# Designed miniproteins, single chains, continued (4): the designs that were tried, part 83

Each design is a single chain, and the fold is of that chain. pLDDT is the mean over its residues in the fold that is shown.

## One batch from the design tools (miniprotein)

Design m14874
Fold by ESMFold2-Fast:
Structure m14874 (fold): chain A 67 residues (1-67)
Amino acid sequence: MAEEKLEEMEEAAEEGRLEEADELADELLEDPEYRPRIREIVSRAVARQLREIGEEIDKELEEKKKL
């Protein structure tokens, strides 16, 4: 049950369904033994999104410099 929710949370976060991921994380945080795994998943998802945003900004800056 709880491991299935962890997988659903990871999938939702990867697909950008942040509202669903947040709800699942809230339920899982009730159990202290899952907190380290939730933290790892969130940290990886945030790092991934920040990298994608950074790449998008870099592309826009490069295009502006060529104009």
Scores: mean pLDDT 73

Design m14875
Fold by ESMFold2-Fast:
Structure m14875 (fold): chain A 85 residues (1-85)
Amino acid sequence: MVEQMKKQIEMHKIALRNLEDRLALLKEKGLVSPEQLAEAEAHIEKARDYLKKAEEAVKQGNVEEAQKYLGEATKHLNEAYRALK
């Protein structure tokens, strides 16, 4: 369980980094409005915060809390992606 949670957190960190790179490219090309940029950045920040909380929960052996925070991080990653459509 703990090892699976660590792997899921790492995958989400990679997804977050890829999303940040995508946002930078869209901004450079002028393909996002300031409003879309602000919305995506807010959700990216929330996803990062929840991933940090999930990592701390895993360190403490609290798998249930880690799953909860990972779920919240997933929601915010999806909302950030949706803001950039």
Scores: mean pLDDT 84

Design m14876
Fold by ESMFold2-Fast:
Structure m14876 (fold): chain A 68 residues (1-68)
Amino acid sequence: METYLFEGTVGELIDFLSKFPDDTIVDATIIGPDEVLNFLRVSVGEIIKAIKEKFDDDTKVKMALTVY
């Protein structure tokens, strides 16, 4: 189990997450300007999809990611 901390734009976050296989199971907390997204034991691919639906690429976010 490894924990990663990220801070940057949504575009940079998608690039970071895309380094993992889409079916990698993770926990993630993503802190956006107006909302917090919490994911428990979901795939990286599902997180990327959710981020693309919620935020523009230039939006600044923070993330804590735990990889199982």
Scores: mean pLDDT 86

Design m14877
Fold by ESMFold2-Fast:
Structure m14877 (fold): chain A 68 residues (1-68)
Amino acid sequence: SAEEELERVTEEAKERIRAAKTPEEVEKVLQEAVDRIREIGLRHDVPDEVVQRHVMELEEVAEEVLAA
């Protein structure tokens, strides 16, 4: 399902963000993952609140890594 794909992409991106060695890598992974999540949401007519929840989860992890 689209929801399962969104969850998979989000979890994979969280791990990639946590493994990133530079702020530039964090920003690149975040942007690529957010774009992918939004594409999946639009293609499968997923509610905006569900798409935004996944985006916010990634933004939160990126902020934590960048603040460390």
Scores: mean pLDDT 85

Design m14878
Fold by ESMFold2-Fast:
Structure m14878 (fold): chain A 98 residues (1-98)
Amino acid sequence: MTVNRAKLKALFEEVKPLIKDPYYLKELEKSLKDPKTNLELLALDIVLSPQNNKKEINKIRQTYFVRFKGKIPTDVNELLKLPGVGKKKAELLLSLLE
């Protein structure tokens, strides 16, 4: 399964008011417009952005790359192994697939 760009854009608009770093918000907007962006990684960034800063997300991204090779796993139990990803965030990430 691939991340649906339209669903990801809709989620970004919902979480945008919760992102406290205006520079990181602008970076996420630019990534959403770039057709070369890895949407699986961007989905992780957007889901984590309301409660985590860029440095915290980068640490989670490193764990993600090591465990999942840059792809969102379809098993919720695998997503729960990521730091800062609880059941609600795992379900949200899975909802962005298709």
Scores: mean pLDDT 76

Design m14879
Fold by ESMFold2-Fast:
Structure m14879 (fold): chain A 94 residues (1-94)
Amino acid sequence: SLEELMKELKELIEKFKEIANSSVQKTIDELEEMAEELVKDPKMSEEEKKRVLETVIRLVKKAIEYYKKGDITLANMFIMSASGEVLTAKQKAK
C-alpha cells in the first residue's frame, strides 16, 4: 500500500540519518519533504505514487550501501536521483 511504502521510506531515512554527515542529512530531509508532498498531490494517481516511492526506496537503499562503503559522492548522487524522480513525476502530473 501507499502507506506501507511511505513507512518503509521514513524508516530508511531515520536509519540513514543515524550514520550520515550534516550535508547528507539535509539532502535526505529535503527528499522526505518532497515524497510527502508527492503523496498529497491530488493530480497524481495512487498507482503512479506507488511506482515513484518504490523507485525512491531502491535509490535510498543504494545511497545507504555506498555511504557505508565510504563513497559519499556516489551516495549523494543516488539521493539526488531519488529527488529527481519525485520532481519529474510531480511535473508530469500537472
Scores: mean pLDDT 86

Design m14880
Fold by ESMFold2-Fast:
Structure m14880 (fold): chain A 111 residues (1-111)
Amino acid sequence: MAKELAEIGIELMKRGDPLGEVYALSGARKLLEEGRYDDAIKYLEEIIKVSKNDAFKARAYLLLGEAYYKMGDFDKAIEYYKQALSYGEKANAKFIVDRAKKLLEEIEKKK
């Protein structure tokens, strides 16, 4: 279900359907919650590649950072949280900006 939701979402994004990004991010988040980090990363990278919306890119980068953090790859987690911060600022998405800043501070304390 989670994988199919991500795949359907990405296909809808490629067709220009505005619901595609919502479905794709929902599917990727569920894969992350299920511990399917490699699948979540694969779909999040596709979302970032095909999305033209800075707010959705910021959300996807935030989830990528969370996936790498859970896998213990703190260098990649920091990289993606910085991307989430950058795109979140471009989109004026305060919630994403605030969350990315908090997660960056948390990781930097563990290095």
Scores: mean pLDDT 84

Design m14881
Fold by ESMFold2-Fast:
Structure m14881 (fold): chain A 61 residues (1-61)
Amino acid sequence: SRAELLARIQALMKENSDLVSKALELKRQGTADAIEQAEVLWKQAMAKSREAMRLRAQLAG
């Protein structure tokens, strides 16, 4: 349903925001390990954002 799709989009955007916040915190630590972990989280956040955009496109049809 449309309501289920909207709930999934909201959940993905919340997960994206949480991952971005954690990645920024790791980058502030400035260690090589923390920066590497931040890059992994950033890529996960981008995947969540792309999935949310795909679901929004489905709602537009």
Scores: mean pLDDT 87

Design m14882
Fold by ESMFold2-Fast:
Structure m14882 (fold): chain A 70 residues (1-70)
Amino acid sequence: KPSPVERLWAQLEEVRQLIADRAPLDEIERRVMELLELLQEAAPHLTPEQARRVLDEIVAIGEEIERLHA
């Protein structure tokens, strides 16, 4: 049974792969919503260092998605 933190990192990797594969924006947005829900579940289990790392990855994903709208 994967931990909430392991599930969060797996979802981050899937979102990054969808962006790399030029998946439809609707699919990427759905997976990002799932990612944010997983972040809420994982937040109490994250160390400050892990939380910072996760937030950096989410910011990077957001920047890439914003470029798809430009």
Scores: mean pLDDT 80

Design m14883
Fold by ESMFold2-Fast:
Structure m14883 (fold): chain A 81 residues (1-81)
Amino acid sequence: MEKEKLLEEIRKLLKELGLSEKDIEELLKELEEFDVESLEDILTIIKHVIELLKKYGLKLSAEEVKKMVETIIKKIKESKK
């Protein structure tokens, strides 16, 4: 997938999770520095977390969703060095 398409998919998932446009734009700005492979990893992890939330009937606040995504981004940065 192309980088712009991955960013668009991530944006849609964050919107679905209830993040504000401001929070989505801040996260997408950080994500612009990542390569396609890292963005695919981030997208996959976010999708997996959404599945787990649905499976366990968990509802996260927008603040908790933002912290979760920020944690995913930081872990991917650490793994790439």
Scores: mean pLDDT 78

Design m14884
Fold by ESMFold2-Fast:
Structure m14884 (fold): chain A 93 residues (1-93)
Amino acid sequence: MEALERGRERFREQVGRVLDPAIASGDPEAVREAIETVERLIESGTSASPEDKRLMYEALGEYLRERAETVEDEEVREILLEAAERFRELAKK
């Protein structure tokens, strides 16, 4: 449990470092690229269990939804909300 929790904390920090600058830029393309980068980080973990990946997708979906509530740009907000929903669906499988 501790190793999994530490992995989630590191993942959240990594997500923030990638997503926060892109969201702050207000550039929809930068936001899409940042989301793809984070998704690749989850997918490239060949040693991560399916359960670990589901928890990462859940955390990512929650993070994106929270950020969507703070952005004023409608296109960026839509991208974040669509990605959040997609990752929530992935977390259920």
Scores: mean pLDDT 76

Design m14885
Fold by ESMFold2-Fast:
Structure m14885 (fold): chain A 96 residues (1-96)
Amino acid sequence: MTPEEHLRRAIEALQKALELAKKYGAPDEVIEHLERGIENARKALETGDPEALRQAIEDFARAAELFEKYGIPEVAELAMEAIRHLGDALRALGVP
């Protein structure tokens, strides 16, 4: 997959995670981390900025931790899928 394909798949998984988080009444902190991460992933897709990609990964890792704490495994699974795609995109851009 190209970096752009990885980013699009990540954004899709994150949009699904956000929808489920809102459906299950996740705390505002979780919603904010997902929304910020989606925005950073979109910025990375538009600009190719590796720092925006790293910020997105950090936001989603925090969201996944909070989902585990609140017992929403489906949202945690989608967040982890998105983190994998973001990591693959970062590696494809030549950033460790």
Scores: mean pLDDT 76

Design m14886
Fold by ESMFold2-Fast:
Structure m14886 (fold): chain A 99 residues (1-99)
Amino acid sequence: DLEKLVELMRRLAEKLENNEPLDEEEQKLLELLKEMEEELKKAKEIIEKNEEVSKQISNSTDSEKVTEIIVKHLEKEGMKKEAEVVRLLLELQKVEKER
């Protein structure tokens, strides 16, 4: 449930900003986000090896278009798990910006 994950992210951000101790659930979410950062880095390296995709990214100043290009490329390469991680990260970033 994305809504519960978003709410947990907001609580995590608030506690980190106020330097409050994290509970076990918030700690697990932070660890999951760190794992997602590693998956995103691997996805970025694969994209950078594709000249056509790299050109499309370089010509786009729109973060949504960049994310669509990344997701489509990962799906084409059969990297469905990495594509879902990228989509989730984008949704979480949108929520953080509204805070």
Scores: mean pLDDT 62

Design m14887
Fold by ESMFold2-Fast:
Structure m14887 (fold): chain A 84 residues (1-84)
Amino acid sequence: SEREKKGKELLEKIKEHNEEVYAKLPPELQAKVDRVVALAKQIGGEQEALLVRSAVAVLIENGREEEARELLDTSIKEMEEKLK
């Protein structure tokens, strides 16, 4: 359907934007994003990882790097707890 196609195109644009922001991150934050993605694959949390990455992209673009770091650290901790 047209709506389904538009939803898929929007999701692909979100993913592209997240990758563009990731490429501009300092290595420390890239490592944290990599950890979120790796943990999400283990717990089946692909949607959670997408939301976290999108929130991080918004925070970084608004100069809120410390909040992005805190969000990544919190998300890693919560995902690691789900593996216990």
Scores: mean pLDDT 85

Design m14888
Fold by ESMFold2-Fast:
Structure m14888 (fold): chain A 65 residues (1-65)
Amino acid sequence: SLFMDPEEARRIAEELLEKAKEYYEKGDFNKAVSYLTAAMLYAAMSGDEELLERVRKFAEEFEKK
């Protein structure tokens, strides 16, 4: 199996979360959900529970709409 370095996964997750927020602000909810889903996957791969919680909280904000 190909494994990613946890620090690299964390960096990618943070970039994807920022992209999710950007598209959410622009009203492009399909892209926002796509980036959010990818951010959640990479955050889980990173083992950074605080980052995963940040992604989860943003997902909850999205669902309030």
Scores: mean pLDDT 82

Design m14889
Fold by ESMFold2-Fast:
Structure m14889 (fold): chain A 111 residues (1-111)
Amino acid sequence: SLLSDKLIQGEAHFLSGAVYYSLGDYEKAKEHYSKSIDLFSSIDPNSVETAGSLFSLGDVLEKLGKLKEAIELYRKAAEILKEVYEKTGDPSVERNLEEVQRKLEEVEKKL
């Protein structure tokens, strides 16, 4: 199905982004995380998968020195995770939200 295809492709691009990030290839990491965001957000713009991809792209932009752009992505990821946590009470979502909020505060101090 189209939904299953998008989910699989979104996950594949997310994992590829993580691999390139770990190798220090931030431009390829950016490309793959951006594709992951497009795929996951087309399924549900307010999902944990969309938020995770936004957060990871934020980390790439921080490494590239694009701090203001990273902050915008962290804020968007935090907003999504907060809404998901308020609806689900999922402790894994709470932990992800706390991580994004810590990164946001850290990067804001660099401005």
Scores: mean pLDDT 92

Design m14890
Fold by ESMFold2-Fast:
Formats: sequence, C-alpha cells, structure tokens
Structure m14890 (fold): chain A 74 residues (1-74)
Amino acid sequence: PLIKHTEEEKKAAIAFFTTLARRMEDAYRRTGDPRYRELAELARETVRALEAGDDEKAQELATRTFELYDELRA
C-alpha cells in the first residue's frame, strides 16, 4: 500500500535532511572528501522534493542518501 506522508512527517523529514546536509557540508569542508559533498547535495535535493510535495522523488533521493551514508560508515 502507498503510505501517505502527513504534514508532521514531512516537517520532521525536512528538519532531519536539513541538519544532515549541514553536517555533511561541514565534513566536506574539513576533509575535502567529495563523498560528503555528494551526500550533502542529495540531502538538500531531498528537502527540495519534500517542500515541492514530490513524494516519489523525495523517497528516491532519501533512499540514495541513506545508501551512500551506509557506504561511508562501513
């Protein structure tokens, strides 16, 4: 079944990905590792998709963000 995002869920997701993008951008500036920049860009694009109400794109971008995050921490 398709899960409908509530306004509360969207706000929480926006706050989460906004914070993640900021922290990853800081990590990129400190290390120069382009993977942190890529992760920050994906997180920012996820926020834009959520703000635009593009739930399909937001889900795709969120999935890619978490996949890259898991690779970085492995």
Scores: mean pLDDT 80

Design m14891
Fold by ESMFold2-Fast:
Structure m14891 (fold): chain A 83 residues (1-83)
Amino acid sequence: KAELTFPEEFDWSEVKAILESSPNVKSAKVEIVDGVYEITITIEKLKSEKVAALYDGDEVVVLKSKDSNDGFISVGVAAVASI
């Protein structure tokens, strides 16, 4: 499972821009769960073995970040969006 859970004060605008720049992203949804952001990304096709293994062939990826390191969040989102 991907575990990048966003803090409440995280700036969603950069993450949204990265996701919307991907041609394979159908939708991106953000929800606040237990005081943290949970991002659900729906993509047209899983091209990565790693992503497919995490979700057993699902086209849905959930990112949760508990780290205060913005670089970790950006890299995780970019890796998923580049698939």
Scores: mean pLDDT 46

Design m14892
Fold by ESMFold2-Fast:
Structure m14892 (fold): chain A 76 residues (1-76)
Amino acid sequence: AAVDRLGRALQGLAELSKRPLTPEQMEAEIRRVAAEAGVTVENLEVKQEGDKVHARLTLRAGDAEVEVEIEAPAAP
């Protein structure tokens, strides 16, 4: 179901906040998690803000969509 796919994607994305990432790694990991869960990534923006990497995106599965914000520590 679409809700199950979104739930799997959100769980995978939550794990990204637990480890240091570069902006490029954050984008790659977001796309990987979404592909593995079978959801579409829309409006993805990733940037470094000080000592953090911030991502904002929309996940879509069928008629369901959710906006997500993720922050992780910036990798050196």
Scores: mean pLDDT 83

Design m14893
Fold by ESMFold2-Fast:
Structure m14893 (fold): chain A 73 residues (1-73)
Amino acid sequence: EREEIERQLREFEEELERRREAFLEVLPAYLERVQKAQGLSEEEKRELEEEELRKYEELLEKEREAFRKRLLE
């Protein structure tokens, strides 16, 4: 029981990490596209990068919490 729960948590964390890696791989191209389309300064582009990273980490954390609650509660 406990071992199965721990394995499912590890597998889910591995999936979240793969999603994070995929996001980080495409983020620079996305930021460059938005900068060119919107005429953003380098400072504005950096702020957008920080905001997108924060939003994505919040989404991953919510998915982690939801998965843990479903699995453990």
Scores: mean pLDDT 82

Design m14894
Fold by ESMFold2-Fast:
Structure m14894 (fold): chain A 92 residues (1-92)
Amino acid sequence: SKVEELAKKLGVEVKPPLSEEEIKALVINVEAYYDLEVNGELTPEAILAIQKYLNSLGFDVKIDGKLDPELKKLIEEGGYLINKALQLEKQK
């Protein structure tokens, strides 16, 4: 799994899927990283930013601003890796 491969590279244990509150916090972190309006909502702009960031991590995700079921599942299952990658970026 690409999620498991990235978790191993980042030195993190596999975590359970993100709750709705944790997804909101993830959206806030991604919006702040891309200098977008910080609202914590899955707007088309926030979805595009998440899709772009996932592609930068090596996931092959469509950059279309649409939240399809596969993207939603990837955000839930892999969102902790986005948070870890953003945390590491802030430490530089």
Scores: mean pLDDT 81

Design m14895
Fold by ESMFold2-Fast:
Structure m14895 (fold): chain A 73 residues (1-73)
Amino acid sequence: APVAFTTTDPAVIAALQRLIELGFLSQRYLARINRGEVDADVVQAVMSFQRMADLQVDGIAGPETVAALQKLQ
C-alpha cells in the first residue's frame, strides 16, 4: 500500500515496533516500520491497539498512544 506518512521520531518507531511484538501488526511490516513508513495497515493496527487500551480510536500514534505502547515493553 502507498505510504500515508513517514515519521523520523525514534520513540514513535519503537512504539510501532511494539505493535508487531503485541501481534497487532505482522512481522512482514518490520522493515517498513524501521523506515518510519506508515500506511493504511499500520493505521489499522494503531486503531486496534487503541481499542484494546481504551484510548481514543483515531489511528494516530500521538503522545498518549506512544506512551501506552512504550509502557508494555
Scores: mean pLDDT 79

Design m14896
Fold by ESMFold2-Fast:
Structure m14896 (fold): chain A 94 residues (1-94)
Amino acid sequence: SVEERAERLVAELRRLTAEWLAKTTDPAAAREVETLVQLVIHEVMEAIRNNEDPEKAVEFLEEVVAVLREAIANDLSAAELVARIDAVGRKFRA
């Protein structure tokens, strides 16, 4: 189901976020990324719960997961990570 797929992606996103956070030394940057990830999870799960284009919501979550994977692989800064997640969010809300 869409809900089961979203739950698996949320678990992966939380795992990847924890992995990225383990590499950061800036507490303010860590908080900003954690807050943004939680807002993404909330927005996606709300859209799915309200049946508001659930496939688009899952695609948003998949793209954010991909951004976190790239951030870990390429040691992206918090600023770059935030900018990329914000860009994906703008695309989702369009």
Scores: mean pLDDT 86

Design m14897
Fold by ESMFold2-Fast:
Structure m14897 (fold): chain A 87 residues (1-87)
Amino acid sequence: MDEETVKKAEEFLEKLKTELGASEEALAAISGAMAELGRVIEDDEELLEAIEVAIERLREKLGEPGEELRRRVIEELERIREKIKEK
Protein backbone atom coordinates (compact mmCIF):
# COMPACT_ATOMS: atom_id res chain seq x y z
CA MET A 1 0.00 0.00 0.00
CA ASP A 2 1.44 3.35 -1.05
CA GLU A 3 1.14 6.69 0.77
CA GLU A 4 -1.66 7.88 -1.53
CA THR A 5 -3.86 4.86 -0.67
CA VAL A 6 -3.17 5.36 3.05
CA LYS A 7 -4.09 9.04 2.73
CA LYS A 8 -7.39 8.19 1.01
CA ALA A 9 -8.16 5.63 3.72
CA GLU A 10 -7.46 8.24 6.42
CA GLU A 11 -9.68 10.79 4.65
CA PHE A 12 -12.42 8.16 4.49
CA LEU A 13 -12.07 7.49 8.23
CA GLU A 14 -12.40 11.23 8.90
CA LYS A 15 -15.59 11.29 6.82
CA LEU A 16 -16.87 8.35 8.89
CA LYS A 17 -16.13 10.23 12.11
CA THR A 18 -18.06 13.31 10.96
CA GLU A 19 -21.01 11.30 9.60
CA LEU A 20 -21.37 8.86 12.52
CA GLY A 21 -24.70 9.99 13.89
CA ALA A 22 -27.42 8.10 15.72
CA SER A 23 -29.45 7.42 12.57
CA GLU A 24 -29.79 5.14 9.56
CA GLU A 25 -29.07 8.24 7.47
CA ALA A 26 -25.51 8.19 8.86
CA LEU A 27 -24.95 4.66 7.50
CA ALA A 28 -26.43 5.69 4.15
CA ALA A 29 -24.02 8.66 4.08
CA ILE A 30 -21.12 6.27 4.77
CA SER A 31 -22.22 4.10 1.84
CA GLY A 32 -22.30 7.25 -0.30
CA ALA A 33 -18.82 8.19 0.88
CA MET A 34 -17.59 4.72 -0.17
CA ALA A 35 -19.07 5.21 -3.64
CA GLU A 36 -17.34 8.61 -3.86
CA LEU A 37 -14.04 7.07 -2.67
CA GLY A 38 -14.34 4.46 -5.43
CA ARG A 39 -14.85 7.22 -7.98
CA VAL A 40 -11.69 9.01 -6.79
CA ILE A 41 -9.50 5.91 -6.57
CA GLU A 42 -10.79 4.38 -9.87
CA ASP A 43 -8.99 1.11 -9.11
CA ASP A 44 -10.67 -1.85 -7.44
CA GLU A 45 -7.44 -3.03 -5.79
CA GLU A 46 -6.70 0.41 -4.30
CA LEU A 47 -10.32 0.73 -3.17
CA LEU A 48 -10.21 -2.70 -1.50
CA GLU A 49 -6.95 -1.79 0.26
CA ALA A 50 -8.46 1.49 1.48
CA ILE A 51 -11.55 -0.34 2.78
CA GLU A 52 -9.42 -2.97 4.55
CA VAL A 53 -7.29 -0.27 6.22
CA ALA A 54 -10.46 1.53 7.35
CA ILE A 55 -11.89 -1.71 8.79
CA GLU A 56 -8.65 -2.51 10.65
CA ARG A 57 -8.41 0.98 12.17
CA LEU A 58 -12.05 0.85 13.27
CA ARG A 59 -11.48 -2.57 14.87
CA GLU A 60 -8.50 -1.18 16.80
CA LYS A 61 -10.83 1.45 18.33
CA LEU A 62 -13.67 -0.90 19.33
CA GLY A 63 -12.77 -0.53 23.03
CA GLU A 64 -13.32 3.24 22.90
CA PRO A 65 -16.57 5.29 23.13
CA GLY A 66 -18.92 4.61 20.22
CA GLU A 67 -18.11 0.89 20.00
CA GLU A 68 -21.64 -0.12 18.92
CA LEU A 69 -21.69 2.42 16.11
CA ARG A 70 -18.17 1.42 14.98
CA ARG A 71 -19.26 -2.23 14.81
CA ARG A 72 -22.15 -1.24 12.54
CA VAL A 73 -19.80 0.78 10.32
CA ILE A 74 -17.36 -2.16 10.10
CA GLU A 75 -20.25 -4.43 9.06
CA GLU A 76 -21.29 -1.95 6.37
CA LEU A 77 -17.71 -1.65 5.07
CA GLU A 78 -17.37 -5.45 4.94
CA ARG A 79 -20.60 -5.62 2.94
CA ILE A 80 -19.28 -3.04 0.46
CA ARG A 81 -15.95 -4.89 0.24
CA GLU A 82 -17.75 -8.14 -0.69
CA LYS A 83 -19.75 -6.36 -3.41
CA ILE A 84 -16.52 -5.05 -4.96
CA LYS A 85 -14.90 -8.52 -4.83
CA GLU A 86 -17.90 -9.97 -6.70
CA LYS A 87 -17.14 -7.78 -9.73
Scores: mean pLDDT 65

Design m14898
Fold by ESMFold2-Fast:
Structure m14898 (fold): chain A 61 residues (1-61)
Amino acid sequence: SSQEEKGLEEVLAWAKENLDEESYEKVKEIIEKYRKGEISLEEAMREILQIVHDEERRKRA
C-alpha cells in the first residue's frame, strides 16, 4: 500500500543519514527482498532492526 511504501522510503532516508555504508546497503537489500515478495513486511522490519542493533553494538565496543 502507499503507506507501507512511504514508511520504507523514510526508513531508507533515515538509514542513509544514520547508519554506516555497510549497514545502509544491508537495509537496502532487505527492503528490495520485501518489494520482490521474498520476505514479509514483518520479517523485513525484524532484519532491519537487527542491522541497527548490530551497528549500535559495534559503536559501543
Scores: mean pLDDT 79

Design m14899
Fold by ESMFold2-Fast:
Structure m14899 (fold): chain A 65 residues (1-65)
Amino acid sequence: SELEAIVRNNLGAVYDSLGNYFQAVVAYSEALKLNPGNVEFRDNLLAAYNRYLESQGEAPGTPPP
């Protein structure tokens, strides 16, 4: 549902603000699965994923291991 996607996106933003980038990636990914055409959810996921990779010592845009 749209509400469920919005809730997941908001949870991702909370995790991201706390520096819990892996949980942010998971939450944004679930939001995007519920609404695959949402540009905001996609952009949030990409940004959180790049921050997660940087936290692991990886360059932004590096594919997942």
Scores: mean pLDDT 81

Design m14900
Fold by ESMFold2-Fast:
Structure m14900 (fold): chain A 59 residues (1-59)
Amino acid sequence: SSKKKKEELLKKTVKEIEKSKTMKEMLDILREFHAKVPDISSSERDYLNQVARDSWDNG
């Protein structure tokens, strides 16, 4: 249950990052995610950071 909830929240956060129009919006989205999931793994954090980079460098 909690693992599935984390995966769903991560997927939602990725979509919000892809929709962000400013660096500030992206950072606010990341901050909100970390507040809701403070125990994220380093691999999950690295994935989210990569999505943010790809959204802003290639999108």
Scores: mean pLDDT 74

Design m14901
Fold by ESMFold2-Fast:
Structure m14901 (fold): chain A 65 residues (1-65)
Amino acid sequence: SKEYMMESVELAAESVMTKLSPENQERVQALLEELRKIADTESMEKIKQAMAELARELQRMLEEE
């Protein structure tokens, strides 16, 4: 379940990254790296919270243009 969730998040983020500025692409890559570290050590509830935060930041970056 964790592996499937992480793979889905990485694929979704990668599809969005191509629409972002290089600066925001680097920021997203850093956030994904942090999320991967959380996934290795934290509970599923914490992982879901971190995923929700990442999704919110991605949405704001897309809307900011």
Scores: mean pLDDT 76

Design m14902
Fold by ESMFold2-Fast:
Structure m14902 (fold): chain A 55 residues (1-55)
Amino acid sequence: MDEVIEKFRQIADVGDAGAAAAEALKAADPNAPLEERRKAMMEAMDKKREELLAE
């Protein structure tokens, strides 16, 4: 029910990835289902990685 959020927190606790994940979580609507929140976090991480990979 919130296990996936905690797992992402542990992984995202590494530097900038943690900050991006935290911001995505805060920006996400509290009324949104966990699946949508999980997707938002994944997208935030992917964007971060893509930006680092691009430059």
Scores: mean pLDDT 64

Design m14903
Fold by ESMFold2-Fast:
Structure m14903 (fold): chain A 90 residues (1-90)
Amino acid sequence: SSKEELQKIKDEILEKYYKVYEETGDPRKAMEALVEETLKALKESDDNEVKQQLADWTISVLEAYAERTGDYEFAERLKKEIEKALEEAK
């Protein structure tokens, strides 16, 4: 189901985030890795509902990151990359 596919993709993206964070100690690099994995998943998925929900979820994670760190410009840049990739992947 779309819900099961979405959860699996989210788990894989989060695993990449934690791996980069453990290796670098840099939350910004970890967020960049999270977004890169999301962009790959948007290209690889054949389900437009999964793509939209994945993009929305990643944007919410970026917004939470910005509120926690104050790095709003970085988060807005990555948000725009996700929005552009989502439109190009349709």
Scores: mean pLDDT 86

Design m14904
Fold by ESMFold2-Fast:
Structure m14904 (fold): chain A 68 residues (1-68)
Amino acid sequence: SAIEAIDNAAVRTVTLVGESGGSREVGEEEIARAAAKYPEYAEQIRAASRQALDRVQAELAERERAAA
């Protein structure tokens, strides 16, 4: 399913970025891999993954602020 492919790409991107401590490069690499696997959904994969990364970035910033 297109929805599953898009959602799974976003979830995996967020997971890998989180495991790397917020590495955008790791996120971009995963987005590129997923888009190559499902080229007809590449735009949707990029959009959903970027949206998910923005949420993770905000959460990491909030946690750092709380720890300071």
Scores: mean pLDDT 78

Design m14905
Fold by ESMFold2-Fast:
Structure m14905 (fold): chain A 63 residues (1-63)
Amino acid sequence: MKLSDEEIERAVLILAAAVYRVTARKEGNQEAVDLADKAIDYANAGDIEKARQYLEEARKVMA
């Protein structure tokens, strides 16, 4: 089955956001959990640019 570059990018973003969500939840960082959830939501909606923005914000809040 041939996946599009967009489908691969979306899958990678969702996976990264899911990892951040799990880590943030263990740390009790609700702000990072909410940002990771936003990244997953936008990736599922096909808004890859917003998904990237929210993923970056989640990463910054967890640093």
Scores: mean pLDDT 80

Design m14906
Fold by ESMFold2-Fast:
Structure m14906 (fold): chain A 77 residues (1-77)
Amino acid sequence: SPEDRARIAREMWDEYQELLKKKLEEEYPEFLVETEDGRIAVKRPADPELQAKIDKIEDEVLKEVGERYDRRVAELA
């Protein structure tokens, strides 16, 4: 149902936030920012090489969480 899909999307977004925070805390804690609602955001570094490394971490986390999301949504069919 649309409601089940929305719930899965929210749960996967929370998992993405937690995993991204964990990965960035290990190598790039200075670029990790917490918003007022407890969500995390990533500061964009001025160095293109450093930005590319952070973007790679974000992409890897997004891919991992996205694969889990797709699997969970498929189970609703």
Scores: mean pLDDT 78

Design m14907
Fold by ESMFold2-Fast:
Structure m14907 (fold): chain A 66 residues (1-66)
Amino acid sequence: GEEELRRKLEEAQRIGRELERKLREETGKEVRVVVLDPETLLVYTTEGDKVTSEILSVEEAKELLK
């Protein structure tokens, strides 16, 4: 239902923020995580003029946070 979708989106946003913080701290690079939908995250890494992007599931992001 709508409440389940809202909870999943809130969890995805929390996981995305946590992953962004962890990757910035561990790599020292400019990293941004964007929530595309309740199950999908987009990770941007910027090094000077180069931007690398990667798509991760929220499930994969949770594994990286262990």
Scores: mean pLDDT 83

Design m14908
Fold by ESMFold2-Fast:
Structure m14908 (fold): chain A 118 residues (1-118)
Amino acid sequence: KKKEELLEKVKKKLEELLKELEKLLEEAGAEPELKELLLNIVKNLNENTLESVKEYLEGKMTLEEFKLILEQNISMLRMVIGIAKSEGASPELLEALEKYLEKYEELAEEILKELEEL
């Protein structure tokens, strides 16, 4: 019951973050092709996050392995932001991506805390 509630909470928060990013990218005037690419990257990271939570809750993954996956996802997002910056992305687009990264890091910390309490 608690495990199912945590999984649904994580899923909902990841969906909310994806919707917020889509709005921020639209407001930043991102070109349709770039917007689609960035949203697909984030969607894949969110799916990997949710799958890793499931695997941890099923006893298929250690907490340290889960933590490494979150750290890898954060590193990937930082790399994407770095590439966008080097390619001359607008300040508004960079701010949108950095805001998403900050919120993902906050969610990652919340998930880790809740898993440690199980």
Scores: mean pLDDT 84

